# Ledger of designs, part 99: designed miniproteins, single chains, continued (3)

Each design is a single chain, and the fold is of that chain. pLDDT is the mean over its residues in the fold that is shown.

## One batch from the design tools (miniprotein)

Design m11441
Fold by ESMFold2-Fast:
Structure m11441 (fold): chain A 95 residues (1-95)
Amino acid sequence: SLDDDLQTLAQELVRLGQQLLNRAKLNNAPQEVIDRIQSVLDRAQSLLDSGDATLDELIDVARELRDLALELKDYGTADSLDKLITQIESLKQQQ
């Protein structure tokens, strides 16, 4: 169902956000950047926990995490987020 797809996308978004946060901490990123990632990750977690996430809400959070990944030159996480964004956009076009 769409609700199952949205939950799967929210889970993947939280996973990628946690990956980005862990890499930022390991690479001694500035505390301000770590705090920004944590804030976006907290929003992703809230969307997952609500069970009511929309495709628009997921894409907005994914884009914010991607931009943070690019700022940190974490191109691997940024690429994974771009693929997730493309999947969300594809689902929006199918509705």
Scores: mean pLDDT 88

Design m11442
Fold by ESMFold2-Fast:
Structure m11442 (fold): chain A 100 residues (1-100)
Amino acid sequence: MTPEQQRALDLLAEAARILQEMAEKYKDKNPEAVEEINRALDLLVQAANAIRDGDYEKAIELLKQAIEEVKKAMSLANDKELGQRAIEYLEKAIEEVKKA
């Protein structure tokens, strides 16, 4: 595994942690937002596998899709703080994948 792959995976782990916190916060209040967060989390698992496999083009597309699902969740929950932090980590992960 390259240093760039490892940094991308570490950034995905931080994004996933923030998204899990966001899902727990809205679990009883906004089930539609939680559904979009769970879709983003599934896309992060797929992106992590693509990074490990060296399929960087697929990883970048999956991460972009995850960002769009996070944006939908932010809109549904009217939450900018947790979603924006998750997006920041995902954008940094995309930049690390581009260097790999």
Scores: mean pLDDT 90

Design m11443
Fold by ESMFold2-Fast:
Structure m11443 (fold): chain A 86 residues (1-86)
Amino acid sequence: MVSPEEAEKAVAALASGPSMTPAEVARLRELLTHPDPAVVLAALRTLIRIAESNPATVEPLRPVLEELLGHPDPAVREAAARLLEV
């Protein structure tokens, strides 16, 4: 089971480099498609903070972020929209 705190730490670790490997992108996609909306929201909020310093982290995640614009949780939709605008 992944907690929101574990998702935040995992996102920070995976997005810490200047570029992400395909495996790291796949792991971030897995966190962003997690069945618990609290985990998804924690990952998105962490990515928003990271993207302020390193906007290149958003590019490989654009397809999954576009999918999240249709998520049933309004907070997830808002966070995904904000991240796509960075």
Scores: mean pLDDT 77

Design m11444
Fold by ESMFold2-Fast:
Structure m11444 (fold): chain A 94 residues (1-94)
Amino acid sequence: MEEEAKKELKEVVELALEMGLLSEEEKKKIEELIKKGTEGMGKALAILMSKVHGSKEVQDTIIDHIKHTGGLPPEFLLRLARSLKRLLRRRKQE
């Protein structure tokens, strides 16, 4: 589960970079977060979601949830990463 979520998040990072939603510096920082386990992956997801939606409020909401709950469950991280990957692939094809 955690390794699958990590793989899906890396694919989302690659898609976001290809679409110009991330800088190389932001990619590097997100990859470092992904290496830090479920809390780091949750923070990486929050940043990616804020870039896709253009909203820092989305990022802050997810980070606040992680801070109070100790992180998102791996299955929830995987589900969100897959959802975000599908959204980005659809936007790239439009």
Scores: mean pLDDT 73

Design m11445
Fold by ESMFold2-Fast:
Structure m11445 (fold): chain A 95 residues (1-95)
Amino acid sequence: SKKKLIDKAKKEIIKILKETAKRLGLSEENEKKMKEILEKIRNSETLEDLEKNVKKALEILKKEVKTVADMVEFIETERRIDEIIKKLKEELKKL
């Protein structure tokens, strides 16, 4: 079902975002914003809402990039999430 595919993608994306947030070490303000956007990701029922909320989460993480190592980590996070969303789009088209 569409719901199962979207729910699986949401879980994978949330895990990646949490791991990257912990590695980057967010400010208190951005940690609160991240918690709010992760909840919006959990509540996303459509691919469009999921993509919109994921983009907002990535923008929060990007603001915390301070070193070259942080930038590499951020780029890898974007790549991994982009692959999950592309796969989800392909699977949804088959339904």
Scores: mean pLDDT 88

Design m11446
Fold by ESMFold2-Fast:
Structure m11446 (fold): chain A 118 residues (1-118)
Amino acid sequence: DVRELIEKLLEEEKNTPKEELEEKFKKKWAEIVARYKALVEAGAPREELERLWRAMVMLEAGALSGHYLLGVRLAEEALTDIERAIELLEELKRRGYTEESDAALEALRNVAEALAAA
């Protein structure tokens, strides 16, 4: 349930020290960046690289909007199911978190351009 997940993550963020949230972000970012670099060196397919890049974008969008745990969860969803990540973002938009959801959706749409520039 998308709604229940969002409510749980937002409550957890509210009750978690910022330093812990930043450390969770840094750890997840480092894991995804390391995987991305390894796949680039191995000559992995573009589709696999795009999946990792979407995850990095979700993490960054979450951190920039102050939603670290939500960003981590969206990154995990983007690694396995991009449609599920979009569903989560659209639910946030319906609940009035328009800036956060629009930023993340726009970032997902820019994946091809970012990869072409790399």
Scores: mean pLDDT 72

Design m11447
Fold by ESMFold2-Fast:
Structure m11447 (fold): chain A 80 residues (1-80)
Amino acid sequence: MSDAEKRALRAQLIEMTIRGTKLLLELSKILSDEEVEKYAKELVEIVNRFMDAIRAGDKEAALEALKELEELIEKMEKIL
């Protein structure tokens, strides 16, 4: 994986993480603290897997993590 590819994938992660964080803030108005913490932990775990994949140069694992993050965002949007 090239440095340019790593930068592009990290930019996608940042944008998705901002979106996910905004959704968590909105969900905190309607869900219990325990449910919000569950989604926040899932978000952090996906971000950590992505960062590990980028460090390892594993493009497939990085793309899988981005897909998992997109699925988590879609799940959160459906609750709102």
Scores: mean pLDDT 88

Design m11448
Fold by ESMFold2-Fast:
Structure m11448 (fold): chain A 59 residues (1-59)
Amino acid sequence: SAAEEARKRRLQASARLALADPLILAVGEADGVSRETLEAIAAGDEAAAQAILDRQAAL
């Protein structure tokens, strides 16, 4: 859906910002979100983005 594509786009932008911030990277690693996961999301990996969205929906 358009709303889901917009959420993926926002997540992709957020991943790019997180990769630029060493504190956010360190906190993310402690929370199970690795640098490799952020790089995949920033590169447009739909499966990685969907996994994060599914986790957020479950909260």
Scores: mean pLDDT 70

Design m11449
Fold by ESMFold2-Fast:
Structure m11449 (fold): chain A 81 residues (1-81)
Amino acid sequence: SMVEEAARKVAEDETEELSKEEKLSEKEKKRLFEAFYKIALEFGEDVAAGNTSVSQEVYAERFLKAYEEVKEEVRKEEELE
């Protein structure tokens, strides 16, 4: 679907840009892609349903939160493994 294709591209682009700026592990890249894909899918579904009130600011905030959550999850797993 167009929503899935758009979400995949957004997730790929965002993960690639972060990997250029940050030294990310393969595990972090995979989890970031998955998190960004879910966010992008949700926004795509909202737009498809006619909900155009989702701002670029809300989009950026969700990506930042997802990045922080992935870093915390990987950190905790690395401490236990």
Scores: mean pLDDT 76

Design m11450
Fold by ESMFold2-Fast:
Structure m11450 (fold): chain A 74 residues (1-74)
Amino acid sequence: MITEVNKEKIKELAQRIVDAAQAGDETAARQAYNELVEALKLAGVSDEEIQKIIRDSGNAKSLAEKAVKALESK
């Protein structure tokens, strides 16, 4: 079941990407990005959907919004 916990986790990971990017920490940004992708996979989002979300997202806010919407569609 998709819960507020899942949505908060996705939002937190997207925010970590933004924070790391603003700090110039490429390693932390990549780590948070990888964790976001893994969280989406664990929540049952397909690889094709994840790649589309990433490709269509110009920034972390857009990425978080699309990721949450994909979770809510299940």
Scores: mean pLDDT 72

Design m11451
Fold by ESMFold2-Fast:
Structure m11451 (fold): chain A 68 residues (1-68)
Amino acid sequence: KIVEATLDMDPSDTAEEILEKLKKELDIKGLIVGVEVTVDGETRKLDLDELIEVLQKNERVTVRLILE
């Protein structure tokens, strides 16, 4: 199963606030087995830790999670 959302980020958000926003926007009901982001038309595969860093550095990010 794949879930996708476009997130508008605040540069002052903490990692915990980013995770809570991610959980609310993406209806996560399974184990996360893959993470992809699209920023300015560029798509990257990431680890979950790298996802948080990307969200902290970018104002708008499209996130895709691959769920088991």
Scores: mean pLDDT 75

Design m11452
Fold by ESMFold2-Fast:
Structure m11452 (fold): chain A 66 residues (1-66)
Amino acid sequence: TLALPAARAPADWRAAVTAALSALGAELVGVAADGSAVFRYTNPVDGTEELLTLTADNRLSSSDAP
């Protein structure tokens, strides 16, 4: 399960989430015009790829990579 750190300041939370995703091997693959960042994460258990979207309003969502 992907666990994320908690932080009070939005900028600090975003930095902590980015660091946690990088530590798990997630790769930044794109940034949308609205400020949303898309990361690709490869599950080491079964090799499946997931897309994790860190939105401009500091929410994290996941979807399976196509």
Scores: mean pLDDT 68

Design m11453
Fold by ESMFold2-Fast:
Structure m11453 (fold): chain A 71 residues (1-71)
Amino acid sequence: MPSLEEKLRKILSELTRAYLAAKAAGTLTEEDEKAIREVSEKLQKLYKEGKLTEEDLKKAEEEVEKVKERL
């Protein structure tokens, strides 16, 4: 099973992909950009503080899917 760090990298990669897809399609809104940025920054901060949990990653995956649905 991947480590917490590997799971975090996967989620960040998916957020980046969603951002690039929206940008290419011309559908990127300020709300979507802010949501993507906030999720990314929060996860990275939790990881650096040693507070990142599997539950945090699961919640982040749910937020990524919501962002993808809006983009």
Scores: mean pLDDT 77

Design m11454
Fold by ESMFold2-Fast:
Structure m11454 (fold): chain A 85 residues (1-85)
Amino acid sequence: VRVTLVFEAPTREIAEKLAEEAQRLAESLGLPVKVEVEGNRVTVVAEAPTEEQGLELMDRFIELAVKLGAKVVSTSLSVVEVKPP
């Protein structure tokens, strides 16, 4: 399952901090994550093995963003298919 979140921080400094903390959070859970920062905008793309874990991960990222003063712009959850060999 793929979780994509987009946040808007009040400053670039907070956006960079949010990106670092989001990456650490996903790494602490052993989950692959890609974080991108463009100005005040932070895009987080993470993968979870189940939809339930994806929703929990999404909630954790939202809580982190709110604690740092960022706004949630968009959230999405999509099924990622593994192509068999």
Scores: mean pLDDT 79

Design m11455
Fold by ESMFold2-Fast:
Structure m11455 (fold): chain A 76 residues (1-76)
Amino acid sequence: MEELAKETEEQIEGALELARRLAEQDRERAIEFLRQAIRELEEAAEEAKKRGEELVAKVLEEGLERFRRELEELEA
């Protein structure tokens, strides 16, 4: 589980880096990417909670908050 949580954290960091890079070149595409990622993270977090995967759920919820913050800044 802890190894899976770490992999999930790395995936979230990579996705955030990609979103920020996209925002510099194409804000509309970055917004679409973030909206898709937020929906996927919400579903994944709910599923992790149902499975009792506390560490994975925590990482996904933290990632979700970070993605929402990036989206808010781009939609200004």
Scores: mean pLDDT 81

Design m11456
Fold by ESMFold2-Fast:
Structure m11456 (fold): chain A 80 residues (1-80)
Amino acid sequence: SLEELRKIIEEIRKLFEQMKTADVAEKKKLLEEIDKLLDEAQSLIPSEPPKTKEELYAGAEVGLLMMRKSALKKEVEKEE
């Protein structure tokens, strides 16, 4: 549901906040959790085109979070 998708998005955002103060080992664990939640969020997005603005915006938010995760993963890899 859209409500469940919103809850997952909020949980992902909390994990990104935790990354700001985490060491490299903890960042790796947080990235694994974020990846799992992003997979779950993607599974809740309908395969059909968005029918409402709320669905469109939620899908766009998931896309932005995926891009942010990719950028942070690159940064963690550089710290090694």
Scores: mean pLDDT 80

Design m11457
Fold by ESMFold2-Fast:
Formats: structure tokens, sequence, C-alpha cells
Structure m11457 (fold): chain A 57 residues (1-57)
């Protein structure tokens, strides 16, 4: 719960759209791995998601 919100905030600060940040948070709450979540994203957001989980996972 706290991790998902932290990752969402990190993505927003990195310039990700709100809908993308919300989608990532929902997928994290559903128990998807960082790699599974990142695999659905295009650069640069795939790398940003992995960085966010490394900091807040």
Amino acid sequence: QIQANAVRTYLLLAGAPEDLANQVAEEALAGKTPEEIAADLRAPYNGIVLDAFAQFG
C-alpha cells in the first residue's frame, strides 16, 4: 500500500501521465512484479518504474 503510493508519486515527479502512474500503482497493489509492470511500458517509463521500485520496494 505505502510502496504503491510512493512509486506513483515518483512517476508523477518524473513526468509520467497521471493515468500511467495510477495504472502502475494498481498493478503493484494487484501483486504484479516490477518487471511485469515495466514490460507493459515504453521507454523511458519502463526504466523509471524499475528505479521507483528499487527505491521504495
Scores: mean pLDDT 77

Design m11458
Fold by ESMFold2-Fast:
Structure m11458 (fold): chain A 113 residues (1-113)
Amino acid sequence: SEEDIKEAREYVEEEIELTEKLVEVLKKEGKSEKEILKAIIESIERVMEELMRKVSPEEAAELLEEYVKKVKELLDEESKKKLEKLMKKVLEAVRKGDYEEAKKIIEEFKKEV
């Protein structure tokens, strides 16, 4: 519904702010870029799961892409490029409604970081 899309959009805006605050804390604690990337990937996985529950696959992919465009700017250039390559595959799976494939892509990537 239009109400579900509105709630999902508000959820994404709140999660962007929470992720920005999380990354600020991790940087102050002296966490590595690798640890920051892992934290962002974990946040992306949670946002993806919630969006796929609330809205259609196409809408979930669009809102997830908006979330990623904001949070990737918190990363260095190397980590940002790694995230962009990952998210091209994840967003394709999400658009197809294949949550299990999207989750598998994320889990395999987390093993390589």
Scores: mean pLDDT 88

Design m11459
Fold by ESMFold2-Fast:
Structure m11459 (fold): chain A 103 residues (1-103)
Amino acid sequence: SLQQKIKEIQQELKSLGEEAKKAKTDEELMKIMDRIDEILKKIEEILKQKLSDSEKSELKKALDTLIETGKTIMKKAKTLDVLLRAIGLILRAIGLQVDLDMK
C-alpha cells in the first residue's frame, strides 16, 4: 500500500539520520547521501499520484527528517563538495514540501 511505502521511507530516513550522526569520514557521508538521493526519487514518484491529507502529512514528516539529516551532514562535512551536496539535498527536500502544500 502507499501508506506502507511512506512508513518504509520514514524508517529508512530515521536510520540514515542515525548513521549520519555516527559517520566519521566524508566517504561515509557521501554513501549516506547516495541513499538519500534514492529516497528522494521515491518521494518524487509518490508525489505524482493523488495523496490523502494523512499521506501528505506523513511525507512532510519524512522530508523534515531528511532536512535534519542533511543539516547533520553539513555540520560533519570536511570538504566543500560534501557540504554543497548536503545543501542541495536540503533545498530539494524543501522544494518537495512546497509542492505538497500546493496540492
Scores: mean pLDDT 89

Design m11460
Fold by ESMFold2-Fast:
Structure m11460 (fold): chain A 65 residues (1-65)
Amino acid sequence: SVEEIVEEVAKKFGVEDDEEFKERIRGIIGSYEENGKVTEVTIKALKGLGIPLEVVDEVVELYDK
């Protein structure tokens, strides 16, 4: 489920108590579900927020599992 992916990614990056970071992970999942890929607009927004691109890679890997 989406929440299982959010919790796994949050645990891996040590942000389990960071609700804002978890919301960003949900946004990555939503972008991937809607577009079949994480869009350049979403990637640019995440870079602006200082979120590592490895978070995007982990979301995609877990979603495709």
Scores: mean pLDDT 80

Design m11461
Fold by ESMFold2-Fast:
Structure m11461 (fold): chain A 85 residues (1-85)
Amino acid sequence: MTKKKQIEAGIEGLEKAKEYAKKGDVEKAKEAATEGLTAAAPALDLDSADEVAANVLEGLNYAKLGDTEGAEEAFEKAKKTLKEA
């Protein structure tokens, strides 16, 4: 898989995580986020990987609290870091 395809798979996973978080499905949001991070990890340096993981964790925590806006913002930050990698 190319770096571009790994990043695209990561972005797709985080987009699915955001949609599940909006529906209140925290378990599926976590599963989708994990799949996205796993796909993108080989394309990321450690600093970018840490930033993406931190924003994903923040998004999942907001989703657990029912904060749809906070979850969306955090997942969008994670996606932005992936796009800039």
Scores: mean pLDDT 83

Design m11462
Fold by ESMFold2-Fast:
Structure m11462 (fold): chain A 89 residues (1-89)
Amino acid sequence: GFDAAEVEERVAQIDAEVARAKELGVPEEAIRLGVLQAVRAMWESAASEEARAVIAAYMARHGLDARALTPAELAERAAALDARFSAPA
């Protein structure tokens, strides 16, 4: 499982990938969904309360809460993204 230091290293990698995706013009909704999926994987693999606290702080920095990590919320966000790509504006 991920300890607090491993989570900090992983979120730094996610931040670097987000910066690159923005440079390449990837839509913000697609970036946000990718971040949610990565954060979900870390949350499920968290080995300690300290690791979860680091994940929670990272989520707050991106305007997310723990509810956004439920399968139902992730599915709803993925469906909304699909709708945005299928409908103009």
Scores: mean pLDDT 70

Design m11463
Fold by ESMFold2-Fast:
Structure m11463 (fold): chain A 83 residues (1-83)
Amino acid sequence: MMDKLLDELSLLIERAMALTPPELRPEVGQLVLKAMTAVAKGDYDSAVEHLTRAAELLRPVSPEAAELLLEAKKLVEEAKKQS
């Protein structure tokens, strides 16, 4: 189950980062790295917070990248409910 979640998150994050403006890549990249690390440790609450913050940063400049990160957040929330 964890491997499938991480694979789906990686795909969504990769697509979101491709749509992220260069000036936001360091901050957004740091947040998504923290989210992935939190998921690997079973800290789903921290992962949701980091993904939400990254999506909020992207929404005014790249709404599609923000939506991909919100999809990633939904997957983490679903994993938390099943745990």
Scores: mean pLDDT 84

Design m11464
Fold by ESMFold2-Fast:
Structure m11464 (fold): chain A 62 residues (1-62)
Amino acid sequence: SEEEEKLKKALLKLSETIRKELGLPIPENPTFEEQLELLLETLKTEHGYSEEELELLREKLL
């Protein structure tokens, strides 16, 4: 849906911001899946999200 595509674009932008803040290299052609995994790992390590919450996010976005 249009809403899902808009959300995916927002997540890609957010993951780029996170990579910059953490000093990680920004890939030239990042896949959505790779960027989503980085975001989920950051939410777990930096923001204390549970595995259950991360699984719900993954299910919603994939």
Scores: mean pLDDT 72

Design m11465
Fold by ESMFold2-Fast:
Structure m11465 (fold): chain A 85 residues (1-85)
Amino acid sequence: MTYTVVLRDSETGEVVGEATVTGSSGSATFTAPAGKGYDAEVRDAATGRIVASADIPPSGGTATASGYDPISGVSVTVTVTLTVV
């Protein structure tokens, strides 16, 4: 199973980063402008369906996105680390 981790600007919904995770657990690291809130979405790479999400504060840092993928029958956990510049 493969998931796309999408980082969005919480204010505009604009995609500012993407990463790929293979398997039911993994990590994604992003760098984005400071002073904005961000949302991380974990999506099934084939369908684009959101299976997990997390909010990341304007200071950046680490957030855990957890959810369930009914197609694979597994819990999905992705650690998202954001460095702000």
Scores: mean pLDDT 82

Design m11466
Fold by ESMFold2-Fast:
Structure m11466 (fold): chain A 78 residues (1-78)
Amino acid sequence: MSTAESAKKLSEQAKKNGDTKLAEQLQKLADQIEEAEKAGDKDKVQQLEDEFSRLSAQLAEKQGDDDLAKTIRDVLAA
C-alpha cells in the first residue's frame, strides 16, 4: 500500500465520519502525492508524506478512533 493510497482510504473514512473538510484535505494530499510520484519529484513526495503522517496522526488522536490510529501506524510501518 502506497502513502497516496492510504491517504485516499483515510479520506473516505473521514467522509464516513462526517468530517467533510478533513476528507477533502486528505483527498487533495493523496492526489498531490500521486502526481509528485508520477513526476519523479522525490523532494516533493518526501514533504507530502511527512505532512500526511503528521495530519493523519493528529486526526486519529483528535477523533479517538483506535481503528484509524492502527491504520496510520500500519502505513508508517510499511
Scores: mean pLDDT 72

Design m11467
Fold by ESMFold2-Fast:
Structure m11467 (fold): chain A 66 residues (1-66)
Amino acid sequence: SAAAVAAQEAAYAAGRDFRLTLDAPSLEDARAAAAEGDAEIVGVGEPYMSEAGVEVREVTLLVPAR
């Protein structure tokens, strides 16, 4: 979202790490998202059924300060 992008840019300007939480259907999808955002996976939750009927895991990504 635009708010997430703005928060990430503000964190970079302040020299702070930026944390994202997203739902991923697999750890492979989580790794792909992390690689695309230059982020690391710092948390993986238990699997649960999403509103769309797909089994997903809540994944926390950390984008380090630059």
Scores: mean pLDDT 70

Design m11468
Fold by ESMFold2-Fast:
Structure m11468 (fold): chain A 75 residues (1-75)
Amino acid sequence: MKEELERIYKETVERAEKIARELLDQGKSVREIVEEVRKFADEIAEKYAKETDLPPELVRRAARFGAAEGLAKVL
C-alpha cells in the first residue's frame, strides 16, 4: 500500500512537471498551466482508484500532491 501510493505520487510529479514545461514553452498562462495539470491529476486519480484496491481518498491525495510538486518545479 505505502509503496504503491509513493509510486503514484512520484509518477504524477514527473508527468505533471513535463506537462507544465511543455505548456510553458508554448506560451500558456500560469492559469492555463495550473488548470491543465489539475485536470491531469484528477484523471490519474480516477484511473488508479478504479484499477486498484487502494483507498480512493489516498490515491486522490497522492495524485494531487504529486501534481502540486511537479508544478512547483516549473513555476
Scores: mean pLDDT 83

Design m11469
Fold by ESMFold2-Fast:
Structure m11469 (fold): chain A 84 residues (1-84)
Amino acid sequence: MVVPAEKAPAFVEEAKKVLEELKDELTPAAYTAALRELELLSSKDITEADVEGIGRLMEALGADPAAVERLVERLLELLKKYAE
């Protein structure tokens, strides 16, 4: 699945809302890094690998693996919505 660059800004805006909902379950470093990575995605085609990469980055920054798993699952559902 790929979200084309033309739809990427809309995906990123909804992804930021998902991240904000889970903010209290993430470390400040993981939250800030994920926001920066999402902003970089707003100008390119977005893939499942990009979403999974954000998850791995957050885990490396000390975020709870269960919270990261829930975020990644929600972002993958969002990716399906915009890939059409």
Scores: mean pLDDT 84

Design m11470
Fold by ESMFold2-Fast:
Structure m11470 (fold): chain A 88 residues (1-88)
Amino acid sequence: SLGDEAVRLAEKGVELAKQGKAQEASTYAIKAGRLAIHAARNGQSDEAIRAGELAVEAFKLSEKLGDKEGGKQAIDVGERAIELARQA
């Protein structure tokens, strides 16, 4: 499903961040957050929340490694996905 794909991408973002690949991790986290927003709008609230939380985690790790701009975008889309899912 769309939500399952968002979670998969977010989990990959966290994995990449733990490997020190800040820019790649941020890219995956941003993609995951954007898919999670779409999943939230389609009623996949649990997956959207999970993907959003993982995207924020990947960001926090990536910011520590120096990708502040990519990290900010990941947080913004991740938090938006969580907010939309909780409003449903």
Scores: mean pLDDT 78

Design m11471
Fold by ESMFold2-Fast:
Structure m11471 (fold): chain A 73 residues (1-73)
Amino acid sequence: MVEELRKQALEAARAGDSERARKLARELTGIDPEAAAQTVAEASKLSPEAARAMGDAIVEEGGGDAFARAMAA
């Protein structure tokens, strides 16, 4: 479920666990790329390194357009 994956990704970012945050962002992108991009924006307030890893995962999974739109907002 999108909300559960978002919560887990933000929890990983808060803990500084960039590898787990990246994996969860990848899973979320496969379901809802826009929700994944929004989650990265929230994660950037908690951990810049985790947010970067999440953003890279979103782009690699083909969510680059959604990510660019979210970052521009």
Scores: mean pLDDT 78

Design m11472
Fold by ESMFold2-Fast:
Structure m11472 (fold): chain A 85 residues (1-85)
Amino acid sequence: GLSREKALELAKVAKQSLDDASYKSLLLAMIEVNPELEEELKEELESLKDVEPDQALVDKITAFLREHGGSLSVEELFEGVLRLL
């Protein structure tokens, strides 16, 4: 599964590169895969409260992270997320 450490680094990289809707969609997908991240990402999600997530993208990223979150590096996970956009 996606570890807390990988998820937080992935979020940090994504924040620099993704638009707000894609970034929020990634955060929601990470919480689906690792529910413990909800508390860690609570403040970040509050900053995005007025941003509409892409539910289709949430679903695609969730499936990707469930399969690969434990095996791929942060860089490889980010490249995978970019391919789903």
Scores: mean pLDDT 88

Design m11473
Fold by ESMFold2-Fast:
Structure m11473 (fold): chain A 65 residues (1-65)
Amino acid sequence: MYKRMLLAMAIVVDAELAGIEGRVRVEGDEVVVELTYRTDEQGELARRLAEEAREAGIRARVRRA
């Protein structure tokens, strides 16, 4: 869990730097990243960040504002 928390936080920081709203949650024993984007360009980045999270065993949710 600890390493997944650090990675989830890093992903959220990268998202926020690109203007994407990022949030980390813990649901039971699982780490969840929630990304909210506004533009198509942000949406492409949000999807890539979500895939990085999922490859690391982190649940990821992406939505448009």
Scores: mean pLDDT 82

Design m11474
Fold by ESMFold2-Fast:
Structure m11474 (fold): chain A 62 residues (1-62)
Amino acid sequence: GFEEAKAKALATPKSEEQKEAIEYTARALRAIGERVDKAIEERKKTGKLGDSSVSKEEIEAA
């Protein structure tokens, strides 16, 4: 199940480069989520889809 897959992934030895890549991916996913939420709010106000693009600065801040 999901819990077993997660435990196995965390138990797998990783190089520092792999850990950095995983952390960057997690930050990117968080920034994308925030942008999607903003687009939904803009759609509620204007009846049209807002900008869902994610900037490099947002990824680095997340």
Scores: mean pLDDT 64

Design m11475
Fold by ESMFold2-Fast:
Structure m11475 (fold): chain A 100 residues (1-100)
Amino acid sequence: SMEELRADIERLLRMARELELSEEVTEVLLAVALEEIDGKLSPEIIEAGEAAVAEVRAEADASPPSRENTAALLRRAYERFAERARELIREEYLERARRL
């Protein structure tokens, strides 16, 4: 629903602010969310997400659990995901994300 879409976007924008994600990274994450909602999310974008998680997993295992370490790992995972996903996203969805 439109209310669920708005809530999901607001939640993503809050997370981006809390993790201090760049505008470029936030734009990609919003575009991915819009593609998912429209049922247009490609398998390649899912694979990019899995690759980003794998890249930070070793760092997570080596780090003591703390709020600061968790936030830093999440930030790096989203940054690596955005770098990979940007070229896979349809330009129309990046343009829509820029308006949010």
Scores: mean pLDDT 82

